Designed miniproteins, single chains, continued (2). Designs and how they scored, part 109

Each design is a single chain, and the fold is of that chain. pLDDT is the mean over its residues in the fold that is shown.

## One batch from the design tools (miniprotein)

Design m7779
Fold by ESMFold2-Fast:
Structure m7779 (fold): chain A 92 residues (1-92)
Amino acid sequence: TEALLEEFGRLVQEAHEAGLDEAARAMIQALVDAGKEKADEIEAVENQLKQAIAQGAPQSEIDALQQQLDDLVTEAAREALRRGREIREAAE
């Protein structure tokens, strides 16, 4: 996830350096929108993870919920990067 967000940040920075300020703003909006699309699922898994930890659930269950959370965040970041690349291509 961090690597995807770093790549996204570089894409936005490169757009700014190229004078594509509107494209850079659209890329940031795509990140916000991708996060919002997954917000309810992320919140549900976060709540499940908090309950599992509080109840002393097996480590395997905690690990599985953490993986689900990581997957959802990674999907949102990957979708934002995909949309950001499309915005960049359209601006060239």
Scores: mean pLDDT 82

Design m7780
Fold by ESMFold2-Fast:
Structure m7780 (fold): chain A 86 residues (1-86)
Amino acid sequence: EDVEKAKKLLEEAIKVMREQAPDNPYAKKAIEHVKEAIKALDEGNLTEAMKHVSEAIKYAREAGVMDAVKLLSEALFYIAKAAKKR
């Protein structure tokens, strides 16, 4: 549920970066970190996922894709919420 919401936001961030900054090398780095975050979520590794989302936010800011920064920040919130589930 929270992880599923995070995955949807991460996939939407990839789409936004591809549409707004397809040739930007920082956007490409952000997309690779988002893909690694999705993989980490599939493996249940929330800590690794949060690390990759944080790196993706950094590169998305360098690329100037603020819509992606917002989506990635919201995804990070849902991953952190999933980590609270005790």
Scores: mean pLDDT 87

Design m7781
Fold by ESMFold2-Fast:
Structure m7781 (fold): chain A 76 residues (1-76)
Amino acid sequence: MEELEREGRRIEEEHAEEIEAFVKEMLPKAKEMAEKGVPMEEVFEWAKEEARRKGWEAALRAMEIQEAFAKLKAEA
């Protein structure tokens, strides 16, 4: 867990602009999907695919880290 947090912070520091742009573009659509009852797993898959399509490797990795944390919380 701590290692994933540290990796996430490093990515945010090195690619802050990319991460911010990705969040700003994805957040409205993610909220719409959640309101329609789309499972979080599908929302993460969609967001990762969008990051990959745009070539935003840092954003893709950040989403992978967030998905891992979401799975850990679901087990708790």
Scores: mean pLDDT 75

Design m7782
Fold by ESMFold2-Fast:
Structure m7782 (fold): chain A 63 residues (1-63)
Amino acid sequence: ISLEQLQKAAKETAAILKSQGLSEDEAVERAVNTIEAYAKSKGIKLTEEQKEKIRKAAKEGAK
């Protein structure tokens, strides 16, 4: 699983949550938490830079 795939998943997840009536901030936090939990379940250690990129992608999806 690549960082690019995690960013895409975060963006798509945030967009879906926003469309379901969550606020932008709520959609971003839930998407980020979901993707970080998934990465952890796969044994992936995310750097702070990678977490920042995932959060940025989620923010783009929630707009």
Scores: mean pLDDT 85

Design m7783
Fold by ESMFold2-Fast:
Structure m7783 (fold): chain A 87 residues (1-87)
Amino acid sequence: MKKEFEVEVEPGGSATIDLSGFKVKKVTAHVEGEGEVQVAVLSDKGIKTATLKPGETVEIDAEGELKSVAVTNLGDKPVKVKIIAEE
């Protein structure tokens, strides 16, 4: 099953998506807009981070139980980030 989230993050802001209760195996993040974004995926195996430029996509495999995904806007413009969580 796929769960899809869209998060709009203001310049210098952060948003967190709680994935507790979903047995997620993969997270895909895509940046829409002109900002740089850091994506942090928290699991029982630790934290994996990726920095995304405008229009970039990253896939992060869940090696353990995923807890949350945090998105931080590192740019000076608002960004929309699309997150897809897959079981």
Scores: mean pLDDT 79

Design m7784
Fold by ESMFold2-Fast:
Structure m7784 (fold): chain A 68 residues (1-68)
Amino acid sequence: SAARRAAAAAGAAISAGAAFLKAVTGEEPELEVVELDEDRGTTVLSAGDLKVTVTADYAAGEVTVEVT
């Protein structure tokens, strides 16, 4: 299902984002769930001056990853 694919992709993106942040900053990232409802989840990972935002659209089966 779309929701199952989005959940799996979001989990993988969060894991990859954490590894990325740790590799480039040398710090353990902080994880914050900013938004969680039936259709959408947004998780922010932060380390040093870098953030990785993972947004899952469970209805559409889409995941967006942004590095800032």
Scores: mean pLDDT 82

Design m7785
Fold by ESMFold2-Fast:
Structure m7785 (fold): chain A 100 residues (1-100)
Amino acid sequence: MLVERAIERLEELAEKAKEDPELKKIAERVIELTREALEEDELEREITASMLLMLGSVLVRYGETPLEKALGYYAQAAGYALLGDDELAEEALRLGEEYA
């Protein structure tokens, strides 16, 4: 459920980012990686989750627009949800919603 919520928020963000093609591409890539990870082994899911958490941290730190920060938090939410860290995933979703 939390992974599905993260994907839904990322899809909404990609729709809002129509005027920013690069941000839209990153959001769509995060969605693809998250969906692929759900079909993979535990180790591969953990690798993908780690990559999403790193990307999210960079976007939160260096993002100049609200949508860039929202994408960062939603990428972190997807990563935490893939790891089963439900509390951290819910907090990341909440923070992303404040910027989106």
Scores: mean pLDDT 87

Design m7786
Fold by ESMFold2-Fast:
Structure m7786 (fold): chain A 81 residues (1-81)
Amino acid sequence: SKEVESARAAEEKFRTESPEAFTEGLLTFLRIAAQEEEDPEKSRQLLELADELAARAKTASPEEQRELSLETMRRAIEILE
């Protein structure tokens, strides 16, 4: 699906972008995916992930931010599958 393709593109960016830029991209992806998701439970889980990532990233070091983004990306893929 388009959402899964976007998640794969985010994984590519993870390898090439700064932790901050990747986190911003992932937040944007999660919010758009939630808006386009027809399943209200999945939409809720995606928005919840975005809120968690945004909150935790505010106090995270670059290394912690990279790990948070990776974990969030894996969880988003699980929700979308």
Scores: mean pLDDT 78

Design m7787
Fold by ESMFold2-Fast:
Structure m7787 (fold): chain A 75 residues (1-75)
Amino acid sequence: AVVTPKFASEARLYFILKAGSALKNFSEEEEQAIFSEIESKFLSQVNLELAIEKLKNAQSVEEALQILRSVPQAS
């Protein structure tokens, strides 16, 4: 399947979040919540890149989800 640049960026964000938070594994619900927030709220690559900078310092899934939910859909 061919991926769009946005999808590739979102996949990278998810990977960085998972690695940066030092989490063993996300639950199915946590993975769905993270992808849902990324897909619905990060419409621009600029907003996604800004979120990545904040997320790389997250130490837990709770902190990461709070950061994602606090980021405006378009800013």
Scores: mean pLDDT 55

Design m7788
Fold by ESMFold2-Fast:
Structure m7788 (fold): chain A 87 residues (1-87)
Amino acid sequence: SSLEEQILEYDALAREYRKAGNLEEAERYWKLAAEYFIKKLKEEHPNDPYAQKIIDTLKEGIEKNVPVSELLRRVLEIALEREKEKA
């Protein structure tokens, strides 16, 4: 989907800016990637409780300016919780 392509493009830009030492632009593009990811989760997984946890985590983290590394850890914990229940 176009949302998926935009998420990947913004994530790639965030990684390139981080690699270049431009942390301000890296955070900006990562937040854009996260916002489009939230849109995708809402549209494709409206009744998934794990998708809702990820949405809430990203929204709160963006609003409170939580560091990207901490937000990635929180999202990974939710993803691992879901995988543990499926296994």
Scores: mean pLDDT 79

Design m7789
Fold by ESMFold2-Fast:
Structure m7789 (fold): chain A 75 residues (1-75)
Amino acid sequence: MDLVRRLAAVVAEAVERLKEELGEVPTSFQTRLAEAAQEEHVRYLKGQISPEEAVARLRERAEELIEEERRRREA
């Protein structure tokens, strides 16, 4: 339960940051980030990673996705 809230917070922060920069968030960005959060939660449930590692991995993925959207906008 605590991990789900932490993963949701990472998603919300990334969406907010991109919305501030673009004025709106692409559906593809929201979908990919939600899928990444679900993947990290599933890895935790399988005992493959710690909660801290799940949050760190999702934060890294969020930064990658934000950078991809920035590059797409510049292209």
Scores: mean pLDDT 81

Design m7790
Fold by ESMFold2-Fast:
Structure m7790 (fold): chain A 95 residues (1-95)
Amino acid sequence: SKDDEITQRNIEELKKMLEELKKLLEEAKNNPKIPQSVIDELEEFVKWFEKKIKTLQQQRDNKSLSAGQSRQLYDILKNIFDGVKLYYEETFKKS
């Protein structure tokens, strides 16, 4: 179905999520109350998320994943983004 097909638009949406995470990371780096360990964890997460987007783009370009598999990976990445963003925003407010 169309809901099982990952589009270039979905990949561009993940790239926008990556830019939001990078912005959150820069805000954390500029806050002296945020421990370096938290900044390092967020930086590693940003790298991981970027790698997953690149993998998904390559798999789409190479037609190596089924539509369902690509959609599952997109949904997982979106859900992880939502949870991580919420966690770090709340953590930074409490600092």
Scores: mean pLDDT 80

Design m7791
Fold by ESMFold2-Fast:
Structure m7791 (fold): chain A 93 residues (1-93)
Amino acid sequence: DLSAEELERLRRIAERIERLHEEVAKKEGLSPEKAQLILQIAVGLFALRLGLISEEQLRESLEALAKKLGLSEEEVKELLRIAEEILERALRE
C-alpha cells in the first residue's frame, strides 16, 4: 500500500500533467483529439517510469492509436516529444 504522502505526490504529478497538456495544446494550436492523445501518452510514460507497464506495452498501444487515427511516424514522433517534455516538467518539484 502506498502511504498518504506518496499518494498525494502522485496526485500532484497527475494534476501537473493535466494542466501542462492543456497549456501546450493551446500554445501549439492542437485539435482536441491530439491534445487528448498527448495526455494519454504522457500518462503512459508516467506509468512506465513507475514500473506499471512495459516499454513493449506502451509501444503497442501507441502503434494501435496511430493506426486508428491515421497518424504518420513523424506525427507520432512529434506527439511523443511533446508528451515527454510535459512529463519532464511535471516531474520537476
Scores: mean pLDDT 80

Design m7792
Fold by ESMFold2-Fast:
Structure m7792 (fold): chain A 80 residues (1-80)
Amino acid sequence: KKSLEEVYEEIKKKYEEIAPTLSEMDQEIAKSIVDAIKELVENKASEEEIKEFIEYLKELSKTLSGKVKDFVLDVVKLLE
């Protein structure tokens, strides 16, 4: 299982690859997720805190479409 720090680096790389193809609003959403994961790493988040964040992302993904939805679902998969 990948560490939270390894997951953050992988998510950051995915974000940098897709950001130029996203709308300004979708870029803001994706960046907010990257920033939230950085905070989880910096705060040494517990398994329960990570689980709560995964549930939040699953709910968020239901409101999204296209590449940003795929990005959110990739983040969920990497955190599981």
Scores: mean pLDDT 84

Design m7793
Fold by ESMFold2-Fast:
Structure m7793 (fold): chain A 82 residues (1-82)
Amino acid sequence: SEWAARRAELAARAEAALAAGDWEEVARLAGEYGALLVEGLAEKYGADRAALEEQLLETVRRDAAAAGWDAELFVAAVREAL
């Protein structure tokens, strides 16, 4: 519940930043969101954190590139938040 609320707040802030064209803030918020997902999965399921972090970074690079976004900007922000 608490993590769901925090993720929803970050998503709403990212949507506002995207509407404003603030790509640095979008990337920063995406990084924080990804870090929260990794923490949640590691804590709740006892999953390998390093493997989750690597999978997240690969997914972010792929999906950002597919969307036509600056994939390296997003990857760098996610790495910084982890």
Scores: mean pLDDT 80

Design m7794
Fold by ESMFold2-Fast:
Structure m7794 (fold): chain A 59 residues (1-59)
Amino acid sequence: SHNPELDERERRFLNALLAHRGDVRAAAESLGLSPATFSRTFRELTGLSPREMYALLTG
């Protein structure tokens, strides 16, 4: 991403997911979002589901 605002949003979503060990519900709640909204926005920002991204980042 070459958009700084999108990069900041992407980092926020990634940090929330990692801080909650891939728990989508807890990550979403930490950002004030529903799990469905978190997952949709996450895919729009990263091209991957939260589960796919967490697996990729953690092995």
Scores: mean pLDDT 83

Design m7795
Fold by ESMFold2-Fast:
Structure m7795 (fold): chain A 83 residues (1-83)
Amino acid sequence: LEEARKFTEELLELKKKIDSGSISNAGLVLFYAQLKGDEELAKKVQEIIDKYGENASLETIAKALGISLSTVQKWVEEAKKYL
């Protein structure tokens, strides 16, 4: 139940960044992972942020996750719909 609390707190912090217009592409992908409850994806995205920086491009994120750029772009668009 600690995971549920952390998830909610992270969502609120991400929403604050979005409302201020400061959220990165990597932040949007992380938010998408949290919305889906995909802890493994969220962990991988956090590792990408730690390695490549918060402003990592969608192409960098896609390559690091081993998925297509179009898939990551779709996740970013889906994340924006929930904000």
Scores: mean pLDDT 74

Design m7796
Fold by ESMFold2-Fast:
Structure m7796 (fold): chain A 91 residues (1-91)
Amino acid sequence: MITVESFEELKEIMADPEATDLEIYQAVVEYLRLALEKGILKPSEDPERPDLYKVLDPNSEISKLLDGKTEFTFPELIEKIFEKVRELRAA
């Protein structure tokens, strides 16, 4: 089971060429749980948009990853993560 205690650990998994797409996906899920527990993120209170997450900490690494977006869906986060994986592994 993949465990992630910080954004740095998530970034290390993303940069690791031995990590599979499934392992990266699992690491993102674990980081999302951690970010929700720490109050970095919260689920949207909008009943029309229950799929949205809100970024509460604008100085967080996740805010930087999302190019300063204050709200996102999980599929949008996964797309941004795999874009960064491609960038990190192209070196």
Scores: mean pLDDT 78

Design m7797
Fold by ESMFold2-Fast:
Structure m7797 (fold): chain A 99 residues (1-99)
Amino acid sequence: EEAIKLAKELVKLAEEAYRLAQDGSPEIRELAGKVLELAEQVYKEVETDPERAIKLAKELGDTMQELARLASREGREELVTLAYGISAIAFKLEKVLEK
């Protein structure tokens, strides 16, 4: 329901971040790949293992903050904006799943 919708949105945004990251440094590309992997795992686990989905969403949020930091250093404003957006949705998903 709401959690599934948020998890699906995370995957879509993570795919967009991965696409945008391809023009960046190897570090940015690696982090964007990690973000996509985590988002896909959150989507897989959101219904079957909410506790694991919460842990994965927290890790996704932390990874996106690191991606935003590196993207900011490289002047990649579009990636910075997207990274903060993904972090906000990941945080929202954590709160929904804790209920």
Scores: mean pLDDT 84

Design m7798
Fold by ESMFold2-Fast:
Structure m7798 (fold): chain A 74 residues (1-74)
Amino acid sequence: MVREELLREADRLDAEGRRLLAQNTPENRRQALELGVESGMLRIIVGVGELAMTKSKVPEEEVEEWMRRVREKL
């Protein structure tokens, strides 16, 4: 659940950034960049969690709790 929520949030941030860039103003480019950074960080959190489950066989519920805690600190 948490993983899917983070990915959906990242996708929404990416879509919003693309809409801002449609007007191509300096302010919109800055806002789109900030949204892109946040989206990228969410995708990194998910990727690290997936590697922990796949390579280290960490239980899914433990990874989901870790992702929630890391998200709160970003």
Scores: mean pLDDT 81

Design m7799
Fold by ESMFold2-Fast:
Structure m7799 (fold): chain A 74 residues (1-74)
Amino acid sequence: SHMEKEQQLQKGLDLLAKRFAETLAEFDARGASDEQKEQLRQALIKAVNDLYDGKPLEEVLAEFDKTVAEIFAA
């Protein structure tokens, strides 16, 4: 149902927000640059848009984690 889809979207957004907050704290602890933190914020914006576009949460989180790893590799 539409309501079940909305509940899944909200759960996805909550998990993504928590994952972002934890990752940002790790970035701060590791001395990440302002450029790396901005790239992390852009990765969050993309992930949020992908969730609103109906992309599966598992795929969105996997892509977010891949982007986080790429930011640290740069």
Scores: mean pLDDT 84

Design m7800
Fold by ESMFold2-Fast:
Structure m7800 (fold): chain A 68 residues (1-68)
Amino acid sequence: AVLSPEQLAELRALLAAYDAHRDDPEKRAAILARIRALLTRVLGPWVGELPDETQLGLARALAARHIP
């Protein structure tokens, strides 16, 4: 997967926001939808078929890697 520096920064910000709102399921759902949209743009529509936990794991793996 290839993320621009701007997409990587956006993904990291979304993951931080998701973790910060652990007690707000409505905000977490909205943030997860934004993460899904970003992953779908970068990796393709098949990501939308994955379970939420798998999407989050994929997002965290991408955010941890400094691969352009």
Scores: mean pLDDT 78

Design m7801
Fold by ESMFold2-Fast:
Structure m7801 (fold): chain A 76 residues (1-76)
Amino acid sequence: SDTQRLQNQQNTLQDSIRNNRSRRDDIDTRIRDMINNGSDQSTIDRMINQRNTIDDNINNTQQQLNDTQQQYQQAS
């Protein structure tokens, strides 16, 4: 039960990381395009802030995944 729960949690966290990394890559491309086309600095700053928020989410989710993996190894 606990082992199955931890495995399911790992899968969910891995999916979340993958999705957020894809979103970050998309935002990085948009920021690059905005800089290249001379977009307003406040708009660029908002996108950079959004990217930073996604990076923080990835880092936090990665830490949760690492913790869950350690719990799974101890439970197994």
Scores: mean pLDDT 87

Design m7802
Fold by ESMFold2-Fast:
Structure m7802 (fold): chain A 70 residues (1-70)
Amino acid sequence: EREELRRRVKELARELGYELTDEEIDLMLELAGVTEAQLAEQLEDALAGDPLSRASLDRWIAEARRRLAA
């Protein structure tokens, strides 16, 4: 369920070269206004070579990290 989906998000992120913490993922979901399933879909699309999905992910990750560093 939630844990399975979180594991999938982390696995997909790792395949794309992202090292994401639980706090970063939680903030990405909040800031982007997406569900964890939608985040997994964006990661899958980026892994398949979609540059728009990759750009969205990079933006969400950067903003989440900025807020955690504040």
Scores: mean pLDDT 83

Design m7803
Fold by ESMFold2-Fast:
Structure m7803 (fold): chain A 78 residues (1-78)
Amino acid sequence: MEKLYELMEELERVFKEILETGSEEEKKKAYEIIGELLRKLEELYKTISDEEEFIKKATELVEKALKELLKIKRESEK
């Protein structure tokens, strides 16, 4: 539970930073990544009734989305 919470906070922080400092193209890409994450989380919620399995898979999805957002930020710093 703590790992998911920390990843969600970091995801929100990085997303907000891209929205404040990024180009229009970078903002669009960030919205696409978040939209895809939300779609996948909704699918998990519909298919997984077990809370522990849901948290595990949700954590993996959030971690992947965070890594993609961090790539956008790193490329914008060059």
Scores: mean pLDDT 79

Design m7804
Fold by ESMFold2-Fast:
Structure m7804 (fold): chain A 86 residues (1-86)
Amino acid sequence: MMEDEREAVRAIAGAIGAANELRKQGDEEAAKETLKYVAEGQQAYNDGDYKKAKEIAEKGLRYGIEKSKDPEATRKAAEQAARRAE
């Protein structure tokens, strides 16, 4: 994989990890909003725009962390998901 593609995959996986942690915390609304960014990032990835996919996914991750009741747990869940995607 090209580096830009790999970075996009990691960013999307991280945002999914954050959304899953938000759901685990009972914040379904924040999880759904984070997953909207994931869907937009996946669309950019499918279009071959890996840099845009990464940017959108990273915005989703930042949103999820900011809205989290436990931002540290949400960040760690995102980092673990991103590492597994490598």
Scores: mean pLDDT 87

Design m7805
Fold by ESMFold2-Fast:
Structure m7805 (fold): chain A 69 residues (1-69)
Amino acid sequence: MTTVRLGVGDHAEVTAQVIVESFPGARLVVLEGPERPVVLVEITLRDASLDDERAAFVRAQQRVLERTG
């Protein structure tokens, strides 16, 4: 299993929500920094589904665009 952490920039709340909806077992990780908290989305990838996960990433990005554009 490989765990991927993605930093979310602009539209962080919408991006995090779409990713959690799109990837079963995804979780939000909040790191406390000295100036501000940093929100990361943690996704665990399993075995033969890497191409399906990649396609799901593309669809999630499109959903973020639809919700924010």
Scores: mean pLDDT 62

Design m7806
Fold by ESMFold2-Fast:
Structure m7806 (fold): chain A 73 residues (1-73)
Amino acid sequence: SKEELAKAMVERAVELLEDVLKSKPKTPFEATILQFRVIAAESEFYLAEKLGVELTEEQKKLLKEAIERAKKL
């Protein structure tokens, strides 16, 4: 269903963002990969909202924290 698809998108995005926050990149290339993971997660959240799911405040905060971490790399 549309709701199941949207939930799967949110779950994938959360996993990507959690990986970004857990990761300790050792090279500029690894840091770049984390930047792309943030972009992928943001895209999944965007599509989930288009499917009618409202993101929680915790999910929005997770995205913001991952963006700030990636920016410092």
Scores: mean pLDDT 85

Design m7807
Fold by ESMFold2-Fast:
Structure m7807 (fold): chain A 116 residues (1-116)
Amino acid sequence: MKELSEELKEKTKEIAERAIEAARRAREAILSREDEIPDTEAIQMLALALVAQSSAYLAKESEKVELAYDFVKAAADALEALAERLEEMGEEELAEELREVAEKARELAEELKKEL
């Protein structure tokens, strides 16, 4: 596996930290609306937030391009799915923030893919 360059490591850390914060805010929004959301729906959304947060943490700690790519892509996919569900809940501003972070994560994933 190729090692991450210092530039890609710094970009991965920045985007990962933004994804962790976005997932945290999403979890707070879901939990604040627990009485308004069916239990099954809330559990699914919380699982997406956990996947986004965990994938971002793993990407941040990755020293190899392939691992950073896989985890950044997983975080982007989870944030996009979570944003769609938040928009359905009426959390349009938060959904837009998650989509912006997901888009930047996808751009980073394409940069990482070129180094594979």
Scores: mean pLDDT 86

Design m7808
Fold by ESMFold2-Fast:
Structure m7808 (fold): chain A 71 residues (1-71)
Amino acid sequence: VVDVTIVIDARTGEVTAESRAAAEAALASGQPLRITLTFVGAPLPPELLAQLRELAANPAPEVASLEVREE
């Protein structure tokens, strides 16, 4: 299992370059992923939050867990 943290600017939806590189490395590992999505800068829109909850409830087979955090 590989832990990966992805930092996303909640206002723009931009993923940091470091998070993008970490996600690519994790996917290339072939291991089940434990993903933490961290949204910064603003509260998530209600529509996006609902979609993220749906994804967390039904992760892909490669995803061992999905956690959503706001800072």
Scores: mean pLDDT 74

Design m7809
Fold by ESMFold2-Fast:
Structure m7809 (fold): chain A 58 residues (1-58)
Amino acid sequence: SLAEELLSLSPEEAGKVVSDLLGKHYSNEEAAELVAKAIEETTTHREAAAKVAELALE
């Protein structure tokens, strides 16, 4: 699944992929802020990527 692929990527690469997905539904600024805050609020960058991927795939 996309979420599994994102967990295997670097945090920077995962963030870009998720930002592209969110960009279809959110503005670039909103998408970037959402990804940045998810990364800040979680214990690991991989957990943040997985969390945002779940939101993007919903």
Scores: mean pLDDT 62

Design m7810
Fold by ESMFold2-Fast:
Structure m7810 (fold): chain A 59 residues (1-59)
Amino acid sequence: SLEEEIQQLQDEIARVSKQLEAAIADPSTPKEEVRKLILEESELTLKLMGLYVELKISR
């Protein structure tokens, strides 16, 4: 269901956010990797917003 997809995506965003925090805290992490994680989190957030819109429209 859309609600299950929303929950799964929220969990995925939480994992990526933790990875990003760890990457920023580690001075050996390349800047390019940090940028990649920021973009990944942004893309997942946009997908989540899309699912919320779909859920609202489907009612």
Scores: mean pLDDT 84

Design m7811
Fold by ESMFold2-Fast:
Structure m7811 (fold): chain A 70 residues (1-70)
Amino acid sequence: SAEEHLELGKEYLEQKRYVEAFVHFKKALELDPSEEIIEAAEEAVKVMEEAGDDGTAALLRAYIEEVKKK
């Protein structure tokens, strides 16, 4: 479910495993592009940027923007 992928994304963020976090946030957004999941993914982008993983942050940001253009 979207909720399961959201929880896994948050767990991988806490572990500083940003590529795995990205995969799960992307899956959550694919399953449910709700405002709640978009906001959680935007928070994840900020965490990744603060950690210096600008590449993974940029990939997640681009995907969020694509979802928001619906």
Scores: mean pLDDT 85

Design m7812
Fold by ESMFold2-Fast:
Structure m7812 (fold): chain A 109 residues (1-109)
Amino acid sequence: SAERAAEFFSKVLGVSVEEIREKLAKGGEGRKELKIEIFEKTVEELRKAGEPEWAIYVAEALLYKAKGDEEAAEEYLRKAAELSGVPVEEIRKGVEAAIGAVDKGLDLI
């Protein structure tokens, strides 16, 4: 589980398992840096795949939450809701679940 989580994030970020462990050893700041990199990569991959704008806005909300910019994150959540027709509360639950999944994965390393 721990080794599989490390290998997964290594592939996602394009960095070594050792680099991930080194960042996590820095505590909260290293975890914040890893989450920002993960969500920046998510935004990039969704744009390259030609995913709909509302899905890209959800990924942007994840990125800004990781940066600690709650105002920008909430703006992207509202834009995603407007474009998708999905209630903002359902999108917010999805974003919270995604952040929780990343945190749980990093906790295994």
Scores: mean pLDDT 84

Design m7813
Fold by ESMFold2-Fast:
Structure m7813 (fold): chain A 75 residues (1-75)
Amino acid sequence: SFEESMETLFAPVRELLEAARRDRDPALAEQAIARAQEVRELVDRVMPDSPEKERALARAEELIAEARAIREEIA
């Protein structure tokens, strides 16, 4: 399903965010930002314009913002 695909697509980003919070490591937050940006660029490039694409891009931006907030909190 689309939801299962979204979970799989963003799983590495979520794992990095959990690790950044647990270990209070800004380098892991930076990796989460980079990985989320890669996923956003991939989605933008390969998905046709659709509500699903808009939701995937919104999720990527949400995760990027979350990673930036974690980095700011740790610093």
Scores: mean pLDDT 85

